# Ledger of designs, part 27: designed miniproteins, single chains, continued (3)

Each design is a single chain, and the fold is of that chain. pLDDT is the mean over its residues in the fold that is shown.

## One batch from the design tools (miniprotein)

Design m8915
Fold by ESMFold2-Fast:
Structure m8915 (fold): chain A 74 residues (1-74)
Amino acid sequence: MSPEERAEEIAREALKRMIEALKTISDPEELSKKLNEIELEALSRMLAAGVPLELILAIMEKLGKELKKVEEEL
C-alpha cells in the first residue's frame, strides 16, 4: 500500500468516527473534544505510517471539508 493510499484509508476511518460522534454527542463541548481526539489520532497514525507531512496536511484539509458537508446535512 502506498503512503497516499494508507493516509486516505486513515482519513476515511477518522471521518466515519467523526460522523458517528456528530450523530451521538449532543453537547457541543463534548463533541468538539471528541472530534479533536479523532483528528489527533489520525495524524499520529499517518506519521507512524511514514506519510509525508505535506500529504498529511492536504488529506486533513479534505477531511475537514467533507466533515463540514456532513454537519450541514444534520
Scores: mean pLDDT 82

Design m8916
Fold by ESMFold2-Fast:
Structure m8916 (fold): chain A 95 residues (1-95)
Amino acid sequence: VPLYRPDEKVKEILEEAGYTKDILSGGEILNYLFEYIKKNNLFYRDPETGEIMIDVSGTLLEEITGKKSFSGSEISELFDAIFKHMTLVPEEEIE
């Protein structure tokens, strides 16, 4: 299973979500990212379309992604932006 090392901004998000280690799996990153979104109550429903949105304005996620909000169709874009701030740990550092 590939392991990743977060940069300072992603590490701050993970620490706010309760994670304190330097290396984690992709699945763990997604779980803590979801906990961060939930903890900060970033989910909302667009009143015009009824679509579920994620408002990242004023958060570290806005700084990482350069966007203020994401729709359900853009959730992969959010995850891709997060993974661009991660470094794959070489196999020589893993048993």
Scores: mean pLDDT 78

Design m8917
Fold by ESMFold2-Fast:
Structure m8917 (fold): chain A 100 residues (1-100)
Amino acid sequence: REELLALLREMLRRIGEVMRENPPETEEEAKAVDGIEGLLLGVYLEVEENPDASAAEVVARLEALRARIEAEYAGKLSPELLERILELIDETIARLRALG
């Protein structure tokens, strides 16, 4: 469990760094960044509230989140920033799969 939360915290930290290094150029991009941060934090809080959550369940949640981010925010965020965010989610999924 603590390993799952640690991986999610690291994902949030790294995505936050990428967003800080690639600041939004428009109000629409700023709102998209805020929306993505909210969705990511939501997954973290749901896992934190569920002490029996398995790595497989967290992976399923991150896969659903990745698909949602791509569907809702493609074209509302720079392609480079979106790609980097999705890559960090994919890396976290791979690391979680290695735990289970």
Scores: mean pLDDT 83

Design m8918
Fold by ESMFold2-Fast:
Structure m8918 (fold): chain A 93 residues (1-93)
Amino acid sequence: EAEELAERLREIAERLREAAERKDKEGVLQSMEEGIEVLEEAVELDPSLEPLLNALRRLLAHLKQTTSEEGVARLAREAADGLERAAERLEEM
């Protein structure tokens, strides 16, 4: 279960980086929302991930208000980094 969640988080992080390169705000929003959903499941296994989940929720709120393509790309990369860190922690359980 933890390994499966880690794999899903890494896949979503990759899609976030791809959407950032394409400057695709809708793709970033979709992938970020999916990543938050997976991370909510991960927090049930490892409650120490809750601050990271809250950080990603704040990034999503900021992303919805971001109008610049560069701003969207930056937030997507920050979210991808966060999801990769969560995956790493789950893999060490």
Scores: mean pLDDT 85

Design m8919
Fold by ESMFold2-Fast:
Structure m8919 (fold): chain A 89 residues (1-89)
Amino acid sequence: MEAFEERIVEAYEELAQLAKAGAPDEEILAKFREMLSTLFGLSDEEIDEILAADEAGLPVSSLSPRVQEAVKEMERALKKAREKRAREA
């Protein structure tokens, strides 16, 4: 379990670095899709569901159960990454 959490944290740190460096939205989205596909096994359709819901301002509860669990795990990992960054700053 720890190895999986570590990979999620690393992926989020990579996304944050790309955003901080001013990478194009297309490059950030490509990395996000790679992360979700590789770490969570989400299909392109499930990833599109997340992106569409985010764009429309819809709550996570509007997503399918499998996608909801992936988003919750991402949020937990992101919180952990942010806490680590804050502690190191």
Scores: mean pLDDT 73

Design m8920
Fold by ESMFold2-Fast:
Order: C-alpha cells, then sequence, then structure tokens
Structure m8920 (fold): chain A 95 residues (1-95)
C-alpha cells in the first residue's frame, strides 16, 4: 500500500492552460522513480480526489528515473472539477 508521506511529495499542481480539464501534478520520490511508482502515486491521488467528491476521468503518469521526479496528468469531466482537483492537490503540497 502507498502512502504519500512515505513515498512521494506533491511539489506542484496546476490546471493546464492549454486544456482546462487537465491538471498537471509534479511529485518527488525519496529516490529513483519508475513509471510503475508514478502510476501508483497517480492511483493514490485519484483515490484521494474521488474521496473528496471530485470525479477523475483518467490519469497518465511518467517518471524521471534519474531525478526521482514524476509528472501525473489528471483529466476531469469539466474545468470546474479540474480547478477543484488542482486546489485539493495544492493543499497536499503544503504539508
Amino acid sequence: MLTGDDFFSVTRAEVDPDDPTRVVVDVKFSGPATDEMAEGAARFLAGYLRGQGVEVTSATATADEKTGEATITFTFPSPEQAERGAELLRGLSSA
């Protein structure tokens, strides 16, 4: 099981200016990261968002194995859901 505090930190969460239904999330792992680890983080964060009443349509995740950074792109059914998702995810980056 994955816990955000043990494996990764959310460093950025922003609505994509080219697609207001997307939120781009940057996460940092404590060491080298794999695409599978990034997918695990995406599933954890999607579960968190759904628990907060935010619908998530899809998630794509890519890791940089050299830096331990990963980028997750969430797609939402509306710009309003994307803005709410970004706000919730930014709240996690402050912890």
Scores: mean pLDDT 79

Design m8921
Fold by ESMFold2-Fast:
Structure m8921 (fold): chain A 96 residues (1-96)
Amino acid sequence: SLIEEILNDVKEIGEIVDEIHKTREIDDEKLDLLFRASHSIKGSSAFLGFSVVQEKSEELENFLNSIRDKGYTEAMLDDLSVKSLLLEHAVLQALD
């Protein structure tokens, strides 16, 4: 079930990030959902020993916290897309 939880959280992150990319805006609800999903992946990946997934989810979590604290720029929206893709790639590689 932890693997299914990681896959569901990665899918949720991808869907939210795709919407952010299209709208060019982040609201508090999207930010909270992204944070909770990345935090959940970090915990599950740590338990499973998926060190790269844990690292990428922590990097995304820290990035989301910086947005919460200081706001965001257009360039940061593109960085969010990159970080989301790197996390997805790490998850897919860990499951191979």
Scores: mean pLDDT 89

Design m8922
Fold by ESMFold2-Fast:
Structure m8922 (fold): chain A 83 residues (1-83)
Amino acid sequence: MSPLERVLAELRGLLDQIRALLRQNAPVEEIQAQLDRARELLERAYALATPATRHEVITLGAELGVAEMHAAVLKRVEENERR
């Protein structure tokens, strides 16, 4: 139970919540707020990463990047509908 393990557990839980919000078509502003929190946790995980855990942190970073891309597409669609 290292500080890194706790940060990674929180990041995984937050990514699961973000995926649930995306599936429920939640407001983009709500999804973006969770993505911002996940990015802060990921930056902390990188700072705490050891050679043995580096691959796991990189993998979670890639998953966050996919979620950010999905949210960006949804935001563009919503902005086009508002205009």
Scores: mean pLDDT 82

Design m8923
Fold by ESMFold2-Fast:
Structure m8923 (fold): chain A 84 residues (1-84)
Amino acid sequence: MEKDLEFVKNTIKEYLKEKGLSAHPALIDELAEAIVSGKIDESAGYFDDEEVRELVLKIHEALKKKDYETAEELLKELLDKLLE
């Protein structure tokens, strides 16, 4: 879990840097924790979109399988949907 959380946070930070975007550290932490845990908190508002929720669950399953390559690809797709 700890290693998966660090992987997700680092991937988000690198994505933001590549796109020239910035996000509050608390938002990055909250998003990373949701992805790693596979728990979608509907009260957070970000996961009301069914497609976003499906991507979060797919990323969680990839991390569970230690398939970091697939997890990275899906995470970038999720970030494109949330930040574009």
Scores: mean pLDDT 73

Design m8924
Fold by ESMFold2-Fast:
Structure m8924 (fold): chain A 96 residues (1-96)
Amino acid sequence: SALAARLEAQLRAILAQLRTTTDPAQILALLDQVDALVDQALAQVTDRAALLRLLDIALEAYMTALRNAPDDQELISRLIGRTLLVIGRKLDVELA
């Protein structure tokens, strides 16, 4: 869908920014954008294959942020929680 393609482009752009960002404040701002796009995808994307691709990009974004901010406990806790949420939703989609 046009929506899924737009969300994928936005998530990939944020992932590219996260790969070069080590400042915790900038990482948090980028994660707020990832979270909003993930929540929109979960609410509005009905194509299973497209949703799984979006969730995989989100997981890569969360793993990249965690790698770049290993010492920020609040950020780590948030990233673990969001990663577990996305993994759970991916399993629900794959098992349905």
Scores: mean pLDDT 86

Design m8925
Fold by ESMFold2-Fast:
Structure m8925 (fold): chain A 98 residues (1-98)
Amino acid sequence: PELRIERKGGKIVVTLSLSVSTQNGRTFLVHADNGELESVSYSAPGSGVTFTNTVLLQQEGKPTQVLKTFVVNAPPDSYVTITLTFKGENARFRVSVV
């Protein structure tokens, strides 16, 4: 997947662009530190993106971590763009594709 990160106006915007080779979709795990997910938008012609869960992970002495899981169902050779906006410029995040 292509990952773009932009810090702007006190927010972090993460754009994920990918090709999908199956209609059964892909799972994306978004992990953020010190950031609250403000909004999600997506583009997936002829398909859908299903939000399944938000998990808040807290460990003593560690920042709160927010995990978002999306299941992307798209036709073969489709391109899907997912844009995630986080509050605050100091958030750290990781994205995994399964």
Scores: mean pLDDT 58

Design m8926
Fold by ESMFold2-Fast:
Structure m8926 (fold): chain A 67 residues (1-67)
Amino acid sequence: SAAVKAALERLRALVGDPEALRAWLLDELGLPESRVDAIVAVQRATGDADLVLKRVVAEVGADRLAA
């Protein structure tokens, strides 16, 4: 859907800015710091934006990203 597509585009933009990504995961999605640290660890280990995106979708779910 358009809402899911918009959320994924926002995520892709945020992955290019690790501090903004961390803040968004904590503040907008309400993920606990331990989960956010795990997502950031994937970015640090791989540098792969698509792997980071897939991890966020797996943690949050597509339904919550669309809301």
Scores: mean pLDDT 74

Design m8927
Fold by ESMFold2-Fast:
Structure m8927 (fold): chain A 65 residues (1-65)
Amino acid sequence: GACEANAVDELKSLSANGATKDEVVTFLEAHSNCLSQAGLDAISDLKNGDYGEAGSKLSELESEV
């Protein structure tokens, strides 16, 4: 939907501008209601300090839209 498409576009912009992990977590939590499971899993991984797994899931999320 429009919410998911807008969230992915903004996430790509944040990634291109070198956003911090905390900024990415804040953004994803604000849009959690319209994210796929990959996006929700990325939030959990970032909060648990599993940055490698989170990065892979974020790449999958960006590729699927």
Scores: mean pLDDT 73

Design m8928
Fold by ESMFold2-Fast:
Structure m8928 (fold): chain A 76 residues (1-76)
Amino acid sequence: MAEELLEKVRRLIEAYKNGDKERVVELLSELFGVSRETARRIVESGDESLLSEEAKERGREIEELMRPLAEELAAQ
C-alpha cells in the first residue's frame, strides 16, 4: 500500500514538473479519493477545505511518505 502510494506520488511530481495539469488532477483524485471535479477545484483555488476529513488524513500520510523524497529533490 505505502509503496503504491509513493509510486503515485512520484508520478504526480513528474506530471507537475511537465506542466501536465490534467494528469495532476487525475492523480490527485486517485491519491485523495476525491472526484476529478473536486481535485481540479483544489488545484485551481488552493482551497483544502474542499477535502473531506478522510482525504485530509490521507494527505497527511502522503506528506509523511513524501518527506524523504522532498529532501532528496531539494538536494538536487
Scores: mean pLDDT 67

Design m8929
Fold by ESMFold2-Fast:
Structure m8929 (fold): chain A 86 residues (1-86)
Amino acid sequence: SSMKEKLEEERRKVSELTAAALGLIGAGIDARLLKEGRVAEEDVAAVREAIERDRRYGEEVLEREPSEALRRALENLERELRELEE
């Protein structure tokens, strides 16, 4: 029924927000590990690619569904990435 479909859609939105937030948290940790030299040289490129993938997904979800928690997680990742450049 349309009611069941609407409930499923709301569940999907919450699931997407949760997945995006966890991805951004993980990406922030990975950026810090890169800054601290704790990633093997051979893995650096793959880790940087994973960070950018999770960042893009977070941005896409935030465009579809406003979330202060997700926006803050993205802001935190941007800060970690700026510190990595130092």
Scores: mean pLDDT 87

Design m8930
Fold by ESMFold2-Fast:
Parts: sequence; C-alpha cells; structure tokens
Structure m8930 (fold): chain A 67 residues (1-67)
Amino acid sequence: VTAEQVSALGRALTARIERDGSLSREEIRAIAREVGLSDAEIDALLALLPEVVTAEQVERALVRLYL
C-alpha cells in the first residue's frame, strides 16, 4: 500500500461516510479496489476495521496503513 493509495482511500471513505452516515464492509471493499488495493490488502484492512466505519476509524486506519 502506497501513501498515495492511503490518502485516496481516506478521502473516499470519509466522503461516503459523510454522505451515507456509515459504510458497509462491501462498500469499503469496492472503494479500496478503486484506489488500487489488492483483494489480500483489502481483507487485511477490513480485519483492522469495525463492521460499521466512522470518520474517526478512517483516520486511525490511515495512520496504521502509513506505518
């Protein structure tokens, strides 16, 4: 995962949460594929995130992915 992909993912997830109030795992999977994550990377990301994702969880996940 690149810093550019992490930034794009964070923006997309935050925008969708702001519009829809929350994200499902399948919506997160679709967005992560759009930013270029592999299925294995998406599965690893989803394992670190709750089933319903808030803006705060997106921010924390971005910090983890940068490391």
Scores: mean pLDDT 69

Design m8931
Fold by ESMFold2-Fast:
Structure m8931 (fold): chain A 113 residues (1-113)
Amino acid sequence: MRELLKELGKEGMDYIINNYPDEYTKNVASGYFFPSSTRENFTAQELLDLAEVEIQLARIYLEKGKIDQAQEELDHAEFFVNEARKFPDVDQDRLDRIQSDIQSLRQQIDSQQ
């Protein structure tokens, strides 16, 4: 399911946000809802994949004017990035890019008031 969310892209995630409660969408994106996809069992790369999913959700919420939801998804993305940093084999370039994306989106939200 997490890989499916990543593969669906913007249009697929927009469908999920419109047809599922925000709580369910977050549980699916985090992988916590699925028994084989618990957060405690994720690799560094899988945690970065989840951070990217949360960033895409934040972008979609922002485009829909749902500022509070966009901020919450960015908070989730930062959580996954911080968990990934604990792994010695984490892709540092990818981590830095994700961190920059989070900062850029937070600045965009602040600019919209």
Scores: mean pLDDT 68

Design m8932
Fold by ESMFold2-Fast:
Structure m8932 (fold): chain A 60 residues (1-60)
Amino acid sequence: SMEVQKKREEAIAKLKEAASKASGIDRDRLLSAAERLSEASDEELPRVIEVAEMLIEKAK
């Protein structure tokens, strides 16, 4: 759905922003999460977005 696609784009942007403020393993982890979210199928997307949102919150 359009709503889920917007959530994906927003989560990717937030992960990349968090990665820009992180270093080393933490940065690599955030960038890997953004990449996986970009590659996620529509069926996997809700769960992958949920995991991404948890990582973003933890990075704050």
Scores: mean pLDDT 80

Design m8933
Fold by ESMFold2-Fast:
Structure m8933 (fold): chain A 65 residues (1-65)
Amino acid sequence: ALTPVELLKKGLDLLKEGNLDEAISLVTKGLKELGFSDELIKAILDMIKQNKDKGIEALEFLLSL
């Protein structure tokens, strides 16, 4: 099984490739396994859907921590 960090990295790669549906699935799973609330996960996913570039930046920042 993939770790939460591996799920987020794969989701980030899929976002960069334009595969939004698979990216959202993996990002959701990764954030949930990291203990993010459903409300915070929804906010992050809504950001990605509305502005993909900002979503990518936010995920890259999270993975850099």
Scores: mean pLDDT 82

Design m8934
Fold by ESMFold2-Fast:
Structure m8934 (fold): chain A 74 residues (1-74)
Amino acid sequence: MSDEEFLEEVKKEAEEIIEAAKNGEDPSKLASRLTSLSLRVIGAWEDGEISEETAKEAQEILKKTGKQVDEILS
């Protein structure tokens, strides 16, 4: 998978998590989805599937997504 394709998948899942939060999804499920996505990013970087720069960018997307979810739930 290319770095660009990986980032697009992360962005898509992040958007789905934000939309789920807006639609009243269980906070525990939202947290689990974010954690699973973060672990997938780490795994892809450790396996050499993505560059370090791409892994850092994906982690920044996840941090922003978590903050937006927290703001929606507050």
Scores: mean pLDDT 84

Design m8935
Fold by ESMFold2-Fast:
Structure m8935 (fold): chain A 93 residues (1-93)
Amino acid sequence: MEAIERAVAEMLPKADELAAAGGGRKDVAELLRETIELALRRMEEAGDKDEVLRRALELGLEIADAALAGTPESEIRERLRAAAEEVERLLAE
């Protein structure tokens, strides 16, 4: 949790700057990807063993990368649905 809170805190000023500058969808998606990568790296460095959170972040990163690569919206929606179902299943265990 703390590793993600710290990553978000570092990226919030950049998100505010992008919003103030009228940043496009691609810029926002790239910032989100960088935030997820930073959170994953900090979880690794901290030895954080929250497997559900780590898996959710990994799925988020894959979807962000696919969106930036120009994957069709229909496929992105299916990936989001599958990711949500996987996370819900892990949380139910």
Scores: mean pLDDT 68

Design m8936
Fold by ESMFold2-Fast:
Structure m8936 (fold): chain A 90 residues (1-90)
Amino acid sequence: SPEEAKELRQEVLLLIQELLQKGISPEDIYNTILEVLKQKDPKLAADMEERKKKVGPMEAIRSTLEELEKQNRIDILKELKNALEKLLKG
């Protein structure tokens, strides 16, 4: 649902904030997200890589998460949440 996608995007953004506060680099967060996208949606992965070259990793992530919410991509948002939670645990 659109509400579930919005909630998942907010949870992913909070996990990114926690990772940054823990000292995990923007590049490591970006690479973790990119690996999930390459497996689940290669076109969206390529679009994020192109945006990173122009606006940097954090803005590329932000715009990609907004697109995932708009497309109601709950499957990908759940996988991103799982991958980032694993990164947070070490």
Scores: mean pLDDT 89

Design m8937
Fold by ESMFold2-Fast:
Parts: C-alpha cells; sequence; structure tokens
Structure m8937 (fold): chain A 82 residues (1-82)
C-alpha cells in the first residue's frame, strides 16, 4: 500500500531527527515502527533502510551484537528489493 509506505517514510524522518539529537531510544521506536509499516507494504527497500538505521543506533549504544543482527536482516531484505 502506498499509504503504508508513506507512513514508513514519515517515521524514518522522525527517527532520523531523534537520532541527530542523540535521542537513541526515540530513534529506535520510530525505526521499529517504520519497519513494521514497510513490512506490511512488502516494501523490502524501505524495510532494509529502517533495519540499517536500527543497526546504526544500536552500534552507537554499544550493543554490537544487536547492531550486527539488524545489519544482516537489512542486507537480506535489500537483496529481495533488487
Amino acid sequence: SDSLRKKGEELIEKGEEAYAKGDLETAIRYYEEAARYYEQANDYNGLSRALFNLSDVYRDKGDYKKAEEYEKKAMEYFKKSV
């Protein structure tokens, strides 16, 4: 759905704004919500983007294991988007 994809995009923008301000927990919530909308839309490119953003935030938190898990998932969905 174009509507679901647009909601995902709006949530990514909110997440990026929170991340830029150093609000890592708010960024995580927005990126997780964006990922859900992209998944419902079968927008694997958008889903991959949200998961890469989650990886970046978890790396900044020092949670390297969770960062790697999100990066691997992001790469899997990126391959499906091509």
Scores: mean pLDDT 90

Design m8938
Fold by ESMFold2-Fast:
Structure m8938 (fold): chain A 95 residues (1-95)
Amino acid sequence: SVHDEYQKLLSQLSPELQEKFQEALGMIEGSVMSGLPIPQETIDTFLEVYQEDKELTSSLVDSLIQGLNSSTDPLLRRIGKRLEEVKKIVLEKEK
C-alpha cells in the first residue's frame, strides 16, 4: 500500500532528517487547516531534506501525495494538493 511504502521510505532517512521531514509536513497540515499560506520555514526545511537525499525525498513526497489524493477525506486531499505546491517550489529552487 502507499502507506506501507511511505513508512518504508521514511525509515531510510536518518532520525534527524525524519524529524525535519515530519515537522515540515506538520507545518503544511497546519497551513491548510488554518487557511494560511505555506510558511517559508516549510519550504526551507523540505529543501534541506531534499538536498541531503534527492531521490529518497522525491519518492517520499510522491508516496504521500498519492496516498493523500486517493483519500475520501476532503481535508487530506487539500493537504495533498498543498504538498504538490511545496514540491514544485522546492524543485524550482534547485534550478
Scores: mean pLDDT 81

Design m8939
Fold by ESMFold2-Fast:
Structure m8939 (fold): chain A 79 residues (1-79)
Amino acid sequence: SARERRFAALYTGLAIAMVGLAIDLEMGMAPEEVVARLRALGVDEETARAFVEAVAAGDWKTANRLALEAARAVAERRL
């Protein structure tokens, strides 16, 4: 359906954007700038800060889980 295609496109785009921000953080972008960019994508501040902390700690299991959960929540909210 059109709704399913829209969800898939939003979810995929948001997941890619969050991976890009993890790379930016590892490349030296300030944590507060990464949080601001995550919030601009529609991620809540608590989740954005938890994601930044997980990436900084090298906890990729937690970072990946938070990214997928946040991308799904934002995509569902925008449908």
Scores: mean pLDDT 87

Design m8940
Fold by ESMFold2-Fast:
Structure m8940 (fold): chain A 115 residues (1-115)
Amino acid sequence: YVEEVKELKKENESEMNELEKAIFEAAILFLENEDDEETREKVLKLVREYVELSKAGKSEEANEKALELLHLIIKKVLEEKKYELKEKILDILLKPQGLTTEKARKNLEEQILSY
């Protein structure tokens, strides 16, 4: 699954903005630290759906799929009590915006979890 997401990123990287690249980096980091095969399969499926919607110019639907993906990731790391991994994922997502403060991480986590 990690290699499949890396291939999808590589194939689409030239057409991606920094936020889209950050979403892929977050998904890759999560998959490298996740042992549950069902969760890994769901993440790969959501990444593929996100790419297809983004390529089709369906920005609103792509953003909803990205939020669904991030919601699954953050909920799963919280369930597994992988708090350090959660912080690293949030930092990856905030880096394109120049936001790496504790307040920004908390606000992003709350936004993702409220989806």
Scores: mean pLDDT 80

Design m8941
Fold by ESMFold2-Fast:
Structure m8941 (fold): chain A 82 residues (1-82)
Amino acid sequence: MNEQALKELENIKEAAEEILKELEETESLSEREKASLYSALGILYAAAVFLEELAKDDEKARELAREAKELIERAKKVLEEK
């Protein structure tokens, strides 16, 4: 369970990093694109919370979930500034 949860959290973190990078490189977004990205970030956040609860006794899983959530919140903030 731990290896799978860690891998899934790493994938969520990488997805959030990719979205953040694309948002920083894009000057303007349509309302549809903003809604789609906000939805995707919400799904990633929910998944990170779910995995953190499943692996709450694993310190590394908690750390990865925290990092993923921080990246998602940062991406949401950048998206709101567009």
Scores: mean pLDDT 81

Design m8942
Fold by ESMFold2-Fast:
Structure m8942 (fold): chain A 97 residues (1-97)
Amino acid sequence: MAEEARKLVEEGIDYLKKGDYEKAAELFSRAVELARDVDPYIRAIAEAVLGIAYAKLGEFKKATEHLMRALADAIEANSPEALEYVRKALKEANKIS
């Protein structure tokens, strides 16, 4: 599950870089579902990139909801790396809005 979630995040990031925000959001949503009951670290990363993808799509309410979940998951993971990733994601989403 965690390995599949990481792979989906990697594939989604490639689509995000190419500007295919709908496909990126689809892959990140699947990653979130796979990580849901497994690993708060990978959930934080998946939720953060899903938030960015929704911000790119102009879906700011969804972006905010997923970024807040990402922050909660990063805190649960007790991971400085996850917290920094979410901080950068919040900054990127704010530049889009």
Scores: mean pLDDT 83

Design m8943
Fold by ESMFold2-Fast:
Structure m8943 (fold): chain A 96 residues (1-96)
Amino acid sequence: SALEEVAEVLGISPQRILDAFDAADTDGDGVLDAAELRRFLELLGLLDPRVDPDEQVAAAIAALDFDGDGVVSREEFLHGLELFANGQLHLVSPHL
């Protein structure tokens, strides 16, 4: 699955990605807002310290939020992992 492919690329387990999503989802509503998504990226070590974290979070929301509501659902997140595994999604700004 795309989850397993992304986990292998990142050098972590698929379970760690799911655990990080659940840990970042502090209110348990099954969606991540900007603050929760930032926490998720921090938990996985995916934030580049050379780039503004708010810019990275905004780019990730823009890439994963296909319905435009400003939050990332678990379904959108899993879809984003599929696009990332296929090389069609970048979570970091192309200009670092």
Scores: mean pLDDT 69

Design m8944
Fold by ESMFold2-Fast:
Formats: structure tokens, sequence, C-alpha cells
Structure m8944 (fold): chain A 94 residues (1-94)
């Protein structure tokens, strides 16, 4: 997972769109946080969201995905893993 986060971060840093770049980087920071907390299932879902964001040309959708992942990371930090998983699944359905 560390290698995947690094590779996606390098790809995101090459993005010309500053808002899309910042949104993807925020999701990758959330994925890294979840990984460091030992929640590998949520971290993996956040990385799947980051990959989907990189392939998306819809900036509003990208920004919504980033907000959902950020909320999920905050919920996971509070121990609310079920609600965190629901938000990540919603982001993946966008």
Amino acid sequence: MEKEIKELREEAEKLEDEEKRNSVLAVLRSAEFLYEQGNYELAKKALEVARKMLESEDLEKVKEMALLVGEAAALAKAGNYEEAKELLDKALEL
C-alpha cells in the first residue's frame, strides 16, 4: 500500500488543474492516515476513490469525492468505522 500511495501521489502532483490536484492529494493523505491507523479496508477504498478521481474529467464530482473521503477519515478517527465505510462506498458510486 505504501508504494501505491507514493505512485498515485507522484501522478497527482503532475496534474495541471490545481483544484483537481489538491483534491486527489487530500484523498491520498486520508488513505495514508487510514493505513497508518491499521484500517487497511478503508485505506484501500480511499485509494480506489483516488484512482477514480484521476480518471474523472468532472471537477465537481472530484471535489465531492474528496469531501466524502475527508468526512470518512474523520469518522474513522472517532472510531465510527461503519459510517466511514458508507461514505467511502458513496464516493465510489459517484
Scores: mean pLDDT 86

Design m8945
Fold by ESMFold2-Fast:
Structure m8945 (fold): chain A 70 residues (1-70)
Amino acid sequence: MSPQVQNYLNLAQQYLNSSDLSDSQRNQLQDYVNGAQNVVNNTSLSDQLKLQVAQSVYDNSRQLVDQARR
């Protein structure tokens, strides 16, 4: 796995742990991060696709936290 892919997944996980999310929102994003981890472990996918998936998870984590702060 590329360092960039792992970095985005780690940032998403840190964001979940450090943010004021409800338990249900945190669990949903944790499941999403776990799903992305399965995708990045798939040997049939390109590193570019894995990076896009990891970045998408991070972006979605940020958006959900912003929504939770309303």
Scores: mean pLDDT 73

Design m8946
Fold by ESMFold2-Fast:
Structure m8946 (fold): chain A 64 residues (1-64)
Amino acid sequence: LSAEELFALGKEYYEQGNYIEANRLYGEAVALSQPDNSAAFALLAQQARKAGDEELAAELEARA
């Protein structure tokens, strides 16, 4: 999956209330993505924080 597809899947799981799976997919997306997705990173960092993954949220914010 591309970073964009992983972000889309993560958002879908977050909307379903499956925060653990959403966090896993966000981590995968960060590994593959580039800075031109900064707006998506900022939004996903907020969702990662709500899921309780402060470390991932900080990493996503740094890439936003």
Scores: mean pLDDT 71

Design m8947
Fold by ESMFold2-Fast:
Structure m8947 (fold): chain A 80 residues (1-80)
Amino acid sequence: SDRADAEAALAALPALRAAITAYLTAKGVAGAEEVAELYAAAVEEVARGLLAGRGAEAEAAAIARVEPAMLAAKKAAAAS
């Protein structure tokens, strides 16, 4: 269910931040913590939107947020 998925996602945010940071650091990406925080914030936005009955709106906003983070991560990887 959307509520159960949203609650699980919110509970997993610290682990998600840590996992993304570790993954990007292992790949040599500069600013791994900042990228992880952007992804975690996007997941939180979707989860809270689902709980508020505005999942589609929150999903669109989250996608728009992670796109700059993806570009920044790719640029940092190319520079290393």
Scores: mean pLDDT 76

Design m8948
Fold by ESMFold2-Fast:
Structure m8948 (fold): chain A 99 residues (1-99)
Amino acid sequence: NAEKTKQKILDAAIEVVREKGLENTTIEDIAKKAGVSKSTIYKHFKSKEELFKAVEERMDKIYQENLKKARELLEKGEIWKIKSPDAYFEAVEEANKKA
């Protein structure tokens, strides 16, 4: 129950951060995107800083999974399955310099 609302807030926050950047993202923007009230956000996150830390942790986790998948596909010669340009460039750099 609470976990589903928390994930919805985090997903909305990630979308707003992608569109506006971290510094230009407000709790009000996240509330509108998630379809919840500002008070609902503060029930799950004690501060804007706590929310943003959770957003960064989730984005890093998604990025690391994409990077791992991209690296595996590069090693198999299946680079055409890589859909994220950022994950592609990072995987190529890592494969060439940290093989």
Scores: mean pLDDT 73

